# Designs tried in a protein design run: designed miniproteins, single chains, continued (3). Part 108

Each design is a single chain, and the fold is of that chain. pLDDT is the mean over its residues in the fold that is shown.

## One batch from the design tools (miniprotein)

Design m11747
Fold by ESMFold2-Fast:
Structure m11747 (fold): chain A 85 residues (1-85)
Amino acid sequence: MEELVKKLDDDLAKNVAAIKADPSLTPEEKEKLIRIAELQKRMKVAIAQKDEDKVIEYLKEMMEVLGKSEEEKKKAIEELKEYFE
């Protein structure tokens, strides 16, 4: 667990630095991509901890940031629940 968290922290820091340094992205796009990267890290940790509720929470937040419809959110949550049984 500690090694996974450290690797994900290092990967997130590199990803955030790359996003901030990208001149093709607007400040708003950078903010959204950083938030998605942070949520992806949190979701990966929650999956490793087998915390279904937190995985669903972070998935919902990511889909909201991406502007997904309520139908797309519901479908993704149903598919995730099937994966956990």
Scores: mean pLDDT 79

Design m11748
Fold by ESMFold2-Fast:
Structure m11748 (fold): chain A 99 residues (1-99)
Amino acid sequence: NSIEKSINTVKKFYGLKNDLELEMRSRMVDEDKLSKYSSEDKLIIHGLRALAAYLKGNLDTAKKYAKQALSFYEKLSSPLSLPKLAEAIVNASKNILKL
């Protein structure tokens, strides 16, 4: 399962032990400061939210955040600072939208 492989890559990158810790990480974002984040950071933030929603079985919310993550991916200029993390999030987001 490509989504589960991406989730494992994300958990390994942040040193997260389980799905609950990934959900907690996805919530540690200041909404009022979102405009100050880079397109790569916005891809990662919305990607984490999509993965957290997917793990809860909330597919409508997961698709919403996956679409937002990919919209920021389209605005990226190379090179990426976190290419493996970004790749995992992009791959998961594309597969969530196919559900």
Scores: mean pLDDT 81

Design m11749
Fold by ESMFold2-Fast:
Structure m11749 (fold): chain A 75 residues (1-75)
Amino acid sequence: MASEHFNLGWKLALQRKYDEAAEAFIQAVKLDPQHANAVNFLHGLLYGKGSSEPFLLSQVSKELLVARLKQVFGS
């Protein structure tokens, strides 16, 4: 389910496994583009919506996430 992929992605990101985290978030949105939590989390990561979590994504992780989102949805 999309929510499982979202939860896995968030958990992996906390473990600094950003490659797997990015893939999990992408899978969540691919399975359910209307999954509000997954979509809002991706927007929060990219645009700094402010979820109050002390979550530090590296520049590389952000660049990979943007590239993957562009490839999946921009192509």
Scores: mean pLDDT 65

Design m11750
Fold by ESMFold2-Fast:
Structure m11750 (fold): chain A 84 residues (1-84)
Amino acid sequence: AEATAQALAEGLSKEEIEKGLRIAIEDARAAIEDPEAAREGSKVKDQTLALLDATILAGERVGADPELVEELRRAKRELERLIE
């Protein structure tokens, strides 16, 4: 997670990371709304959660919009509750 977050922060502009945050929020919401995706892959969901965590950390490092970071943290928390 931390190594991936560092790679994202080093290779991407702030605008690209903010775009990544928005995409990650949409992906998390889609996963929450799709119960069949929940059944097909605990591994896919684990990878998605790790990517969401890395994206949050990258956003914090580049000083991305705090509201986007908070929205992604909320979406990640909701997705984690569905995996339990």
Scores: mean pLDDT 71

Design m11751
Fold by ESMFold2-Fast:
Structure m11751 (fold): chain A 98 residues (1-98)
Amino acid sequence: SAARAALVEALAKALKEIIDDVVPELSEEEKEKIVEEFVREEVGASLEELKTTTDEAVLAKLEELARRVLEFMEGTDLNPEVVEELRRALEAFRRERA
């Protein structure tokens, strides 16, 4: 699903922006690992698994996580282009599931 892949990528970018603000001293590889671990803890699946999963409970958790991350970022001065990308990806994902 193009909309699902786009949401996974937009969510990963948004989480990297948050991690970059909180722990800017970490390497890009360490930041990517934190994003991957955080998503796995919240949703129960890796970023790669999220692109192909048919588990409705996992997809519902992905949508809720994306909504919470978007809401958090809208309350910050963090990268507005990343916020807009996440908003559009979430809207497209919701339309595809409707």
Scores: mean pLDDT 85

Design m11752
Fold by ESMFold2-Fast:
Structure m11752 (fold): chain A 99 residues (1-99)
Amino acid sequence: MLTDEELENIKPAEMEKLSRILGKKITREDIRKLLELAEKFDVDGNGEISKFQLKEILKTLGFNPTDEQIEELVKEADFNGDGTFDYKAWVDKMIGKKY
């Protein structure tokens, strides 16, 4: 789970991009909850979740994402090209860690 300090390190531009993709304002608390739920769905511990799991997490957080919005989000975090949401690498990118 991210600390409050790590959540504050998420770049404002990344928060704005996510809000535009989802068509609704996303908060840093929504990101924390998304990561907590992603870790629970990531039974293999590989740092990745499926498009279906991402959509269900976002629905749990009160979003109603279209399949097109899910595809756009996955493209932002599909660092391996396997069609999954790499939530660990995505968070590291948002807080400005080097890859």
Scores: mean pLDDT 78

Design m11753
Fold by ESMFold2-Fast:
Structure m11753 (fold): chain A 61 residues (1-61)
Amino acid sequence: SHMDRLLEAVVRLIESVAASHSDAQVRAFVDSLLAHLAREYGLSPEALEELRARADEILAA
């Protein structure tokens, strides 16, 4: 679905940012990105929580 493709694209974007930025910069980026996705794309709270969990997993690696 379009939503599944969007979520996977967002995860790949977070992974790319995490590869070349500090954890603090990545967290700030994720906070801004999730706020944008909630406002502009109407992502559900569940989808936003999943993306935050995925970001935390990426930062823990």
Scores: mean pLDDT 81

Design m11754
Fold by ESMFold2-Fast:
Structure m11754 (fold): chain A 85 residues (1-85)
Amino acid sequence: DISKYSKQELIDMAIGGLDLLLQTSELSGDKEVAKLIREAKKYAEQGDLDKAIELLKEAKEKSTNPGLRLGLDSVIDLLKKAKSL
């Protein structure tokens, strides 16, 4: 139940998800996607959720990996939920 989570807990979950996606993109050799994820993580840590979401959407558009794209969508949804709180 996502209603049990605070805004900060949702952001922390999103950042954890970004760490896993960053490792996946680095292992696959997709350096541009990895760079965008790293920048998005920095903005999320600073509380700039709009910029983080923007960069993650760019990462998704540049990725051809379906698993990575689905993971990015999940993190975007977490950040959008955090932003709504």
Scores: mean pLDDT 85

Design m11755
Fold by ESMFold2-Fast:
Structure m11755 (fold): chain A 92 residues (1-92)
Amino acid sequence: KDEKIKKIIEEAKELLDKLLAERGLTPEEIQKILDEILTKILELADKEGLSREEIRKIIIEVLEYMAEKLEERGDLELAKKLREAVESLKEE
């Protein structure tokens, strides 16, 4: 299962890099990217029969990566919101 989790994380990160490469993304477009990434993670996790705990672990790692990429872009407020969401997920 660890190899399957790793593959899903890597695929989600690759898709994030591709979608975030566009210049002039609005907050609405960034939200759409987030929704698309989460949908992709859930689809892949369902196909692999992953548990809720495994899915949560994937989401946390991918959202932390997205927050880092948003910080690199200067989207600091959106990055802060994602980091707050990650901390909430970790408390569950």
Scores: mean pLDDT 80

Design m11756
Fold by ESMFold2-Fast:
Structure m11756 (fold): chain A 101 residues (1-101)
Amino acid sequence: DKFDEVVRELLKIMGKDESELEEVKKKLIEYYGTDKLEEIAEILKKELEEALKELDKLLEEGEMTEEEKELAREVLEKSLKLLEEGKVVEALKVFSEAAKK
């Protein structure tokens, strides 16, 4: 049920309906190799940590502005903190809301 809630939040944020729940759920399981929220949270933490490291490199290479880096850093750090608290749904919501603004 909590995994289904994670998928439903992603669907709402993407502007998709419940008919796509099974497809998105299957894609997430294929991507993460698991349907366990604790394991997904650990994988997401690793991905966000790598993304934070990449921001510094992109700024140095001139592929990203300082303003873009700061906005991305704040989103990634906020999502990472929520994942550390076990709030996977809330972490994904913060990330997706920032990406659509």
Scores: mean pLDDT 73

Design m11757
Fold by ESMFold2-Fast:
Structure m11757 (fold): chain A 85 residues (1-85)
Amino acid sequence: SPVDLVRKEMELIREMVKAGSPVEYIRTMMENTLQWILNLGAPSDVIDEAIKGAQDVARLAASLGLADVQRVFESFVSKLNAIKE
């Protein structure tokens, strides 16, 4: 399901953040994920799962002192909340 796909994508992105992937690469992955959600018609269950995953990764980034990475996920959550209306 699209919900399972976004959950797995967020788990993969979380591991990339833990491995020290460049912020530009993480930003590109998040922009691609946003575009994919929009192409699906922005279903609420997919948006809710994506917000949950992004908030988890933002907390991880904060714990690692990765302020730039944290801002990428906070921006992603803000954009999804704006779309959900």
Scores: mean pLDDT 88

Design m11758
Fold by ESMFold2-Fast:
Structure m11758 (fold): chain A 96 residues (1-96)
Amino acid sequence: MTLEEDEAALEEAKKDESLSIEARIQIEIYELKKEGKSNKEIAEILREKAKELEESDPEAALYYEAAAIQIEAAENNKPEEGAKKLAEIKKKIEEL
C-alpha cells in the first residue's frame, strides 16, 4: 500500500459516523504519530479535545481522557497508575 492510499482511507474513516468513539480516537492517534508528534504531545492534544467535548459530548470527552491516560502511562512506564486512572474513567462512563 502507498502512503497516499493510507491517508485517503484514514480521512474516509474519520467521516464514518458508524465508527465507535474508540476507533475514531485510535485513527487520530495514528495520524498524530505520522506527523511526528511525541507521545507527550499526543496526550496533551487528546486532553484538550476531552476538555472541548466535556459539555457537548461528555461520553466522548471521557474516552479522549482515557486514551490520554493510556499514552502517558506507556510513555512514563507506569502501567499500574494508568490502570487506576482508567478504572476511575470507566466508572464515570458507567454513571452517565
Scores: mean pLDDT 74

Design m11759
Fold by ESMFold2-Fast:
Structure m11759 (fold): chain A 76 residues (1-76)
Amino acid sequence: SELEDEISLALGRMTLAVLKLDPNLTKEEFLEAVKLVLSSVESERVREELLEEARRTALSLGFSQEEVDEIVEEVR
């Protein structure tokens, strides 16, 4: 349902927002967190929106564009 999708999106966004609070977060820790966020997401729309949010979050944490692309490809 759309409500379930919006709840999943909100929970994923909150998780990514918490990750932004750790400036020492490693690429591996970030990758595992994103995998966990996406593990219960069945909606393709929600998955793509969360992947885009994860991309923005990774860049804000100082990961390179190459590292961000590798993370997105790994979880896609």
Scores: mean pLDDT 81

Design m11760
Fold by ESMFold2-Fast:
Structure m11760 (fold): chain A 72 residues (1-72)
Amino acid sequence: SLLEEFLKALEEVDGEKAAELLLKDPEALLEGIRENKEKVKEILEKNPKALLELQTEAPKDLFDALMAILNE
């Protein structure tokens, strides 16, 4: 699934791949993240460099949407 590939990219600190997956289908991926936000938070807490890399590589609007979901 797109979510599983995204989470794997975060675990591997591959911000470019994570951003690519987010751009491929932002609506579907952001919905998947909303439904699994605790798992996403856990992965990001264990891999803080992945969050920084994603912020660098992803468009600001999509990164901001991701952070808004995680802070709900």
Scores: mean pLDDT 84

Design m11761
Fold by ESMFold2-Fast:
Structure m11761 (fold): chain A 71 residues (1-71)
Amino acid sequence: MEETERLAEMGVQSKDADSTAYLGTMGEVKYLKSTGGKKSEAEGDKKMQAMKDQGGDRMRQLAADVERALS
């Protein structure tokens, strides 16, 4: 469960509040990439890119979706 490098890339270091959201999203992305097929891997990549690109408010929306998916 080492996501330090990914969290740093997404700039989570700048905001403690955001760190939890990135953690949840990264967990789902990793799951989609490691256990799924090509489609799951592509979907995981898109989630990661969207979160990295948007950040801030958008990331919080992604975190909510991730938490639901993780249950």
Scores: mean pLDDT 56

Design m11762
Fold by ESMFold2-Fast:
Structure m11762 (fold): chain A 91 residues (1-91)
Amino acid sequence: IEKKLALVDELAELLKIEDEEKREELKKFAKNHPDLSNKVFVAGVLVLLKKAGPISQEKIENAKNDEEFFRLIEGVDPELAEKLSKIAKKY
């Protein structure tokens, strides 16, 4: 659980989330879903934050798994996708 809370803090810093209420919401999500893989967790966080960049809401809704979400991000922002993959792999 501590590793996922550290992952939340690092994601919040990467995504420039300064709102403490949002950070607590993400930590609560991590605590409620301790068995999710880091990739699925990161994809879920991006959906909750609506931080998929200029990707349309329709494309987000049509994404069927964590790999497809990461491919959408890579198509729009490959640097962000690389940073997210490194964070997910680190924990």
Scores: mean pLDDT 64

Design m11763
Fold by ESMFold2-Fast:
Structure m11763 (fold): chain A 109 residues (1-109)
Amino acid sequence: MEEQKRRVIDKLLERLETVDPELAARAREMVEKYIKEGKLDKAVAFATLAYMVAEARAGGGEVRFDLTPEEQRIVGAALDPELVARVQRLLREGKTPDEIVAEIEKALE
């Protein structure tokens, strides 16, 4: 399970880097912190939400994850539905990726 979570994180961060390299650098720093602290679920949640923010802002419409069914279950288990709803609201309000990521960091404290 832990190795699968790390693979999901790496995949999301690589995709994030192709969409928003600056946000990817910030997300990688926070993810590494969570991994060091043994908080893999927070690392998965942060990587997923950062990717969601970058993809939505890039004008892709619906966020698509090229994840296996098992990886999708890992992401779903790590995500707080209320935090996902908050991120989606901030995106609709036109908040910047940096502003939204700051709220994600605060929520995952």
Scores: mean pLDDT 78

Design m11764
Fold by ESMFold2-Fast:
Structure m11764 (fold): chain A 64 residues (1-64)
Amino acid sequence: GSVAAEAARLRAEADRKETEADQIMKELYTNPAETLDEQTELSVKAGELYAEHRRLRAEADALE
């Protein structure tokens, strides 16, 4: 049904957010930012993406 399709879409979106956050963290580890401010900004961005991942997963689970 449409609900199952929407849950699948939300999970796919959540997975994309996690992948993007993981890529930011990998880049910080392999090519650290030149300034503390830049490192903090990237870390915050990754944290926000992980938070969005958790939220989207919870929303998808609520649809089941």
Scores: mean pLDDT 83

Design m11765
Fold by ESMFold2-Fast:
Structure m11765 (fold): chain A 119 residues (1-119)
Amino acid sequence: SDERIRELILQLKESIEKAKEALEKGDMDSTVDHIQDAFVLLQLLATEATGDATVDIFDEEVAREVGEKLGLSEEGIEAYIKAMNMIKEANDAKKPLTREQLEEIVELLEKFVEEALES
């Protein structure tokens, strides 16, 4: 539902704000925990937006469908895809995310949330 989508976007905004605060304090463990919380919320958001609980949020086609439904610009959709790819690449390489990567992911997800709330 539209109400549920908005609720999830607001929860996502809170998780990203907490990640940003932890990052500014140099608390990398808390930053990662809040990004993981944001990830769970993105999966729930994709399920609500598509009506399909089996969707893969790392699929660029799914990301575009979600972004279009939320009224995002192409730039906003590309920001979301970039953030997902950074997380996937780090997980596939079995490497922890660097501070620079965490900063970029937070900025990309902030852009996604800002555009989703403005639409």
Scores: mean pLDDT 83

Design m11766
Fold by ESMFold2-Fast:
Structure m11766 (fold): chain A 96 residues (1-96)
Amino acid sequence: MEAEIERKRREAEELAREGERLAKEAVEKLDEELARKAAELVGRAYDLLAEVEGELEIPENGEFHTLGPGEAGEKAREVVLKYLLKVIEAKKEEKE
């Protein structure tokens, strides 16, 4: 009975795990293209989770937005990308 929900959860987990790995590599290597790919994977993971949970809480500027499928993925992608690009920019200034 939970097979479809379990499949979506596993797909979301794999996408999030790979997105986190790419995000760490993007920051370590100062690679903005990897950051964009990481954000896309995280956004897709949040979309799948929102389909399972009905809605997700997405943090932005110290507030939480409760968003459903489609909106949760778009917001998560935006927030993650903005954060990663800011971190990469700051680290580029520290690197000679």
Scores: mean pLDDT 80

Design m11767
Fold by ESMFold2-Fast:
Structure m11767 (fold): chain A 82 residues (1-82)
Amino acid sequence: SKKKMKQQLIMAVRRAMDANGKITAAQFAAILSRLFPQMSQSQINQVVAIAMTYDTNGDGTISFSEFKKGLSKIVNKIQQLM
């Protein structure tokens, strides 16, 4: 379900975040590969690209706040690709 997918992503992202509450594009791609092994690398890259649009500082990382802001769009894209 969409709710379960949101919860899985929130837990995985929180666990992977550094001391500053940040996650890199590469770390997010690794999370997607683990949670959704049926997704191709091309599909994972599409979801990562959406998440990185929330990198307002352009530093190559997203905060938990920025991630939550993009969460519905991220989940919608994953469901579209599955």
Scores: mean pLDDT 82

Design m11768
Fold by ESMFold2-Fast:
Structure m11768 (fold): chain A 64 residues (1-64)
Amino acid sequence: MNAEQKDALEAAEKRIREMQSLAPDLTDEDVELAVKTAREKASQGLSAEEALKAAMDAVTEKKR
């Protein structure tokens, strides 16, 4: 990853962990899935916001 992709991933990962603190139904496994998804999307050149959205969508899909 280049610096831009690393910054996007770091921002998304920080947001995911903050959301875990605020959402009582987010487990550590959900956070790991979200971080993995955010890394994949950031490596594809998506912004931090897009990576975060994809990560939360992945957690939601897992629960359905």
Scores: mean pLDDT 74

Design m11769
Fold by ESMFold2-Fast:
Structure m11769 (fold): chain A 85 residues (1-85)
Amino acid sequence: NVVEGGRLAKEGGELAARAGSEKNDSGTMGMGVAAAGEGSLSEEDPSTPAENVASGGELAKKAGERAGNKEAAELGERAYELGRA
């Protein structure tokens, strides 16, 4: 589901952005913000291609891993899996 995957990518991206901000890591924060943006677009528009959900999920996972935030990485992985379904 594009809407569900979008929400997960948004939540994961937001968590990664927060963790990056707390560590004063602008690169990680930017990745998390970008993932949250992709997720928000997918959540708001169910006609968004599933590939966008997968892309946002991968970005949230990578940002979460970089930030050391396991919850963000898990949400990103789940969004990626939904985007590929």
Scores: mean pLDDT 81

Design m11770
Fold by ESMFold2-Fast:
Formats: C-alpha cells, sequence, structure tokens
Structure m11770 (fold): chain A 74 residues (1-74)
C-alpha cells in the first residue's frame, strides 16, 4: 500500500541520513569553524542522503528486501 511505501521510505531516509552524518562527521567539524562552511556541508549531506535513499528505494521497487536495501546504505 501507499502507507507501507511511505513508511519504508522514511526508514530508508533515516538510515541514509545516519550514514551520511557519520561519514561526514570530520567534514562537518571542520566546516563548523565557519557558518558558511557548515551550511554548505549540511546541504551536501542532505543531497547525499536523498540520493542514497532514492537508490535504496529503487532497489526495493525492483524486488529487493528492506534488509538488502539497508545494506546499500552501509
Amino acid sequence: SAAEREELRRQLELAASGRVVEANRERLEKAAETEEGAEEAAKEAEAEARAQTERAFAAVEAGASLEEALALLR
């Protein structure tokens, strides 16, 4: 159902966001030295998380399980 797809997308989005934040921790710490750098880094991290979420969601639509889709974010 549409509700199940929305829930799945939210779960993938949260997982992707966590991965991006962890991967970008050092970059975000360096960017935090300037407000402009922090804002730019945050936007890049959001774009990366969206791209990972879309990739994982596309895999699920192609027949992959949630577990397999989450593995794409690791």
Scores: mean pLDDT 74

Design m11771
Fold by ESMFold2-Fast:
Structure m11771 (fold): chain A 91 residues (1-91)
Amino acid sequence: SAWEALRAARAARVAASRARLAANRTLSAEERERLDRMIEAQERVEEALINEDYKTAIEIIKEMLPDEEVTEEMVKEGRRLLLEEAARLAA
């Protein structure tokens, strides 16, 4: 399925992001932990969007970015873009 292709590509992107984070000598331990939590949160948001669980996606985004205004319309647009990416990867 298209979502399986997306999940495989995401695993590669997450590994690459974590490798870049580990290689960055300018980051404090606290900044590293914050960025790693953000990578994990992005994975959880993508899974919520795949499942059309917009409420959970909004809750995760608000937890990570409490001062940001996030709407259901914005996360639905995010899912549409994610579906387009999944289709490209499965082609």
Scores: mean pLDDT 83

Design m11772
Fold by ESMFold2-Fast:
Structure m11772 (fold): chain A 77 residues (1-77)
Amino acid sequence: SERYEEIVKLFVEALKKDPSLKPQLESLLTSTAPDDVIKDNIISLLRSVGIKPPDFIYETPLEELKKAIKEALEKVK
């Protein structure tokens, strides 16, 4: 979907701005914390590199965010 592609692009941009996000995002993919906590941490990481998340990210299921993060990590190799 167009929204999914935009989310992937945001994480690719974040990783290019700050490569130190790689281990942090990888840790979030394997985290057993509650979904809302993981989602808040993902959003905080985007903000920490100066990216303002679009409003639809707050409505996106965590599994779709994890999928987008995994794809972005593979693209930035």
Scores: mean pLDDT 83

Design m11773
Fold by ESMFold2-Fast:
Structure m11773 (fold): chain A 88 residues (1-88)
Amino acid sequence: EFEKLREEAVKEMEELVKKAYEAGELSDEEYEKLKIGLDNLRNAKSAEGAIKALEAILEVLSKLKGKIVEELRELAEEYLEKFKELEE
C-alpha cells in the first residue's frame, strides 16, 4: 500500500510540476528544486521519509504563486496527510 501511494503521489505531482513550468509559473531553478524533491519522494523507504520529502516540496511551493502551483500545493498537502495516517 505504501509503494502504491508513493507512486501515485510522484506521478500526479510530476504532471503538475511539468504543467506549472510550461505555464511559466516556475523558474528553471524552482523547477529543478521540485524535481529533486520528487526524486526524494520516489526514493522514500517509509511514510516518515515520504513526509519529509513532501514537507521540503511544500517549503519550495510556499513562496510561489499560480493556479497550477496552488493545485500542486493542495495535492501535496493531501498526500502529506495520507502518509501521516500510514505512520500509525
Scores: mean pLDDT 85

Design m11774
Fold by ESMFold2-Fast:
Structure m11774 (fold): chain A 70 residues (1-70)
Amino acid sequence: SDKLAEENLESARRLGEESEEMRKEVEEGEKLAEENPELKARYYVFAEASATVELIKETVEKLAKEREEK
């Protein structure tokens, strides 16, 4: 469910507390996911699998890319 994605994003937020860039990337990903249900579903898959900063950045980049396609 979407709640699991939110929980993973919350964990990412805490990991990025010391990094302004990391925080902004997580927030951008959340905003894009909320605006588009299709992107939200894809973000959920990536967020659930993510355990590193690199994976989070890739997820945000993918969401931003798909947003541009609109």
Scores: mean pLDDT 62

Design m11775
Fold by ESMFold2-Fast:
Structure m11775 (fold): chain A 80 residues (1-80)
Amino acid sequence: MPGVLVEPPEAKEGDTVTITNTGTEPVHVVVKDPDGKTVLDVTLAPGESASVKATKAGDYTLHARSASAELEGTIPVAAA
């Protein structure tokens, strides 16, 4: 299972969201904004992190994929 930690799990517009690979496999992470535009597309090694600034309010979509599993989630971003 891809292990990823999203901090904060709920954000405000203008916040920086950090995504960390807490698993043992490389994880391909794609984050899309509320309009479906890709704002982050990275491969994270175990223990590696990437950050993205949430410039739009709304629901961001997180897709994380390793060799063994997939994870989909939503990062809610409140208007500031």
Scores: mean pLDDT 79

Design m11776
Fold by ESMFold2-Fast:
Structure m11776 (fold): chain A 60 residues (1-60)
Amino acid sequence: SEKDIIQQYVAEQLRLVGDMVDRLLALRQRDPNDEEGVAALLAEHQARVAALKAQMEAQL
């Protein structure tokens, strides 16, 4: 159902946020001055979120 698809999307989006935070913390521990790495990680996260949303919309 649409409700189940949306609920799954929300759960996966929250998981992606957790993954991003973990990767950001690891990057900061390795190189706290890596602004380019932070920007790249945030861009990757935005691309993953957009892909997940498109996948959800394709199922509706």
Scores: mean pLDDT 85

Design m11777
Fold by ESMFold2-Fast:
Structure m11777 (fold): chain A 83 residues (1-83)
Amino acid sequence: DFLLQLLRQEMVNLGVPEEVAEAALAAARPHIEAAARTGDESARQRAGDVVRETLLAAGVPEEVAEAAARSVRAMADYLARQQ
């Protein structure tokens, strides 16, 4: 959850409303946890895709949504390497 709080703060700093960032991370959490445990690339991609989709649906600019999705995928990959 500490790392999810850091991702939330990063999104807010990029201009994402806090409520939208929280919703995106809540939706992505099961995929982040799966990717972290298994190293599964498809779970990592799903985590990023869910974040991007949630942000775009909320009207967040595409560039910001893509940056947030990349950060989420990088975090999931990092956590998998720590196992």
Scores: mean pLDDT 83

Design m11778
Fold by ESMFold2-Fast:
Structure m11778 (fold): chain A 85 residues (1-85)
Amino acid sequence: SKLEEAVRKAIEEMKPRAEKASREEVEELLLEAMALTALLSEDEEVFELLAEGLARMRSGNFDSVKEEELEEAREKLEREIEKIK
């Protein structure tokens, strides 16, 4: 479908942006990823992961997140985005 094609293209374009994103840009990318996930996958786990990341950024606690926790969350998010292809 056209929606599925548009979502796949947006996700592929998001990957290189995410790698180079500043912390301020990460919030925008998380919002985009949440919108795309809601439209395509309806996967509750992926949606919760993205929502948790956004909540931590907005509460100012994102800077205090342990390196290991951020890495695990990133790996899970990347895996789920990869499956949407």
Scores: mean pLDDT 57

Design m11779
Fold by ESMFold2-Fast:
Structure m11779 (fold): chain A 118 residues (1-118)
Amino acid sequence: MPKVLLREVKGELARRAEEAVRRVAEERGIEVIPVRNVGAGELMALAEELNMPGIAVSAWEKDGVYHVRLALYMPDPSRNGQVVVVYEAELEARDLEEALRLTEEATREGLEKWEELS
Protein backbone atom coordinates (compact mmCIF):
# COMPACT_ATOMS: atom_id res chain seq x y z
CA MET A 1 0.00 0.00 0.00
CA PRO A 2 1.32 3.49 -0.79
CA LYS A 3 1.79 5.99 2.00
CA VAL A 4 1.49 9.75 1.78
CA LEU A 5 4.48 11.73 3.05
CA LEU A 6 3.52 15.28 3.96
CA ARG A 7 6.31 17.83 4.18
CA GLU A 8 5.57 19.85 7.32
CA VAL A 9 6.03 23.63 7.18
CA LYS A 10 4.99 26.31 9.69
CA GLY A 11 1.89 28.49 9.74
CA GLU A 12 -1.82 28.35 8.88
CA LEU A 13 -1.18 27.02 5.34
CA ALA A 14 0.79 24.08 6.79
CA ARG A 15 -1.94 23.12 9.28
CA ARG A 16 -4.79 23.38 6.74
CA ALA A 17 -2.78 21.63 3.99
CA GLU A 18 -2.11 18.71 6.38
CA GLU A 19 -5.86 18.52 7.16
CA ALA A 20 -6.71 18.50 3.42
CA VAL A 21 -4.11 15.78 2.62
CA ARG A 22 -5.27 13.65 5.56
CA ARG A 23 -8.94 13.85 4.45
CA VAL A 24 -8.13 12.61 0.91
CA ALA A 25 -5.67 9.89 2.00
CA GLU A 26 -7.64 8.58 4.99
CA GLU A 27 -10.86 8.31 2.91
CA ARG A 28 -8.85 5.71 0.90
CA GLY A 29 -7.39 4.01 4.00
CA ILE A 30 -3.91 5.41 3.30
CA GLU A 31 -1.54 6.47 6.09
CA VAL A 32 -0.23 10.05 6.17
CA ILE A 33 3.21 10.60 7.72
CA PRO A 34 4.13 14.23 8.52
CA VAL A 35 7.85 14.85 7.90
CA ARG A 36 9.53 17.78 9.64
CA ASN A 37 12.49 19.89 8.48
CA VAL A 38 13.26 17.94 5.28
CA GLY A 39 13.77 18.80 1.62
CA ALA A 40 12.61 16.79 -1.40
CA GLY A 41 15.80 14.68 -1.52
CA GLU A 42 15.52 13.94 2.19
CA LEU A 43 11.90 12.78 1.69
CA MET A 44 13.16 10.31 -0.96
CA ALA A 45 15.87 9.03 1.44
CA LEU A 46 13.28 8.71 4.24
CA ALA A 47 10.87 6.77 1.98
CA GLU A 48 13.70 4.33 1.12
CA GLU A 49 14.84 4.01 4.77
CA LEU A 50 11.26 3.25 5.89
CA ASN A 51 11.02 0.72 2.97
CA MET A 52 8.09 2.85 1.90
CA PRO A 53 7.63 4.19 -1.59
CA GLY A 54 5.07 6.96 -1.37
CA ILE A 55 3.57 10.28 -2.36
CA ALA A 56 5.08 13.53 -1.07
CA VAL A 57 2.92 16.66 -0.95
CA SER A 58 4.23 20.11 0.03
CA ALA A 59 2.55 23.51 0.18
CA TRP A 60 4.31 26.82 0.87
CA GLU A 61 4.08 30.57 0.31
CA LYS A 62 6.86 32.73 -1.16
CA ASP A 63 6.60 36.43 -2.11
CA GLY A 64 2.78 36.37 -2.06
CA VAL A 65 2.56 33.30 -4.35
CA TYR A 66 1.39 29.93 -3.03
CA HIS A 67 3.08 26.76 -4.32
CA VAL A 68 1.93 23.13 -4.20
CA ARG A 69 4.33 20.32 -5.14
CA LEU A 70 3.57 16.64 -5.69
CA ALA A 71 6.26 13.93 -6.05
CA LEU A 72 5.90 10.15 -6.36
CA TYR A 73 8.72 7.98 -4.98
CA MET A 74 8.89 4.36 -6.14
CA PRO A 75 11.54 1.60 -5.98
CA ASP A 76 13.40 1.13 -9.26
CA PRO A 77 14.14 -2.59 -9.90
CA SER A 78 16.95 -1.61 -12.32
CA ARG A 79 18.69 0.22 -9.43
CA ASN A 80 18.44 -2.56 -6.80
CA GLY A 81 15.14 -1.16 -5.52
CA GLN A 82 16.48 2.35 -4.83
CA VAL A 83 13.61 4.81 -4.39
CA VAL A 84 13.41 7.32 -7.26
CA VAL A 85 11.07 10.15 -8.25
CA VAL A 86 8.84 8.79 -11.05
CA TYR A 87 6.40 11.72 -11.31
CA GLU A 88 6.56 15.35 -10.21
CA ALA A 89 4.21 18.33 -10.53
CA GLU A 90 4.33 21.90 -9.18
CA LEU A 91 1.31 24.22 -9.17
CA GLU A 92 0.92 27.91 -8.28
CA ALA A 93 -2.06 29.46 -6.48
CA ARG A 94 -3.07 33.08 -5.93
CA ASP A 95 -4.50 32.66 -2.41
CA LEU A 96 -4.73 30.30 0.55
CA GLU A 97 -8.08 28.74 -0.44
CA GLU A 98 -6.86 27.96 -3.99
CA ALA A 99 -3.63 26.50 -2.52
CA LEU A 100 -5.67 24.20 -0.25
CA ARG A 101 -7.89 23.07 -3.15
CA LEU A 102 -4.81 22.37 -5.29
CA THR A 103 -3.25 20.44 -2.36
CA GLU A 104 -6.33 18.16 -2.26
CA GLU A 105 -6.24 17.76 -6.08
CA ALA A 106 -2.48 17.01 -6.03
CA THR A 107 -3.02 14.33 -3.36
CA ARG A 108 -5.80 12.70 -5.45
CA GLU A 109 -3.65 12.90 -8.63
CA GLY A 110 -0.69 11.37 -6.78
CA LEU A 111 -2.79 8.44 -5.55
CA GLU A 112 -4.21 7.91 -9.07
CA LYS A 113 -0.70 8.05 -10.62
CA TRP A 114 0.49 5.56 -7.99
CA GLU A 115 -2.24 3.12 -9.06
CA GLU A 116 -1.31 3.63 -12.77
CA LEU A 117 2.43 3.05 -12.15
CA SER A 118 2.05 0.10 -9.76
Scores: mean pLDDT 69

Design m11780
Fold by ESMFold2-Fast:
Structure m11780 (fold): chain A 76 residues (1-76)
Amino acid sequence: SETTVEEYDLSSESGTHGGVKWTVTSVKVTYNKDNQVIGVKLTFKSESGVTRSTESVGLTSKENADKTIKAMVKHV
């Protein structure tokens, strides 16, 4: 089945976790053919160059995906 991946530009988004500053380097949202979100993946990079990622999986609306992305960015 055909899927579509959209990349969000959140280059201005950063958070602090454990005293380290993290910057969002990529946000990928995967949609099925019916425009339902089936996956969200965020990748973060620290000031020292360490890369981490987090994922959320499940069928949801684009509106709920936006809320999930914002919540995930806050948890860097």
Scores: mean pLDDT 67

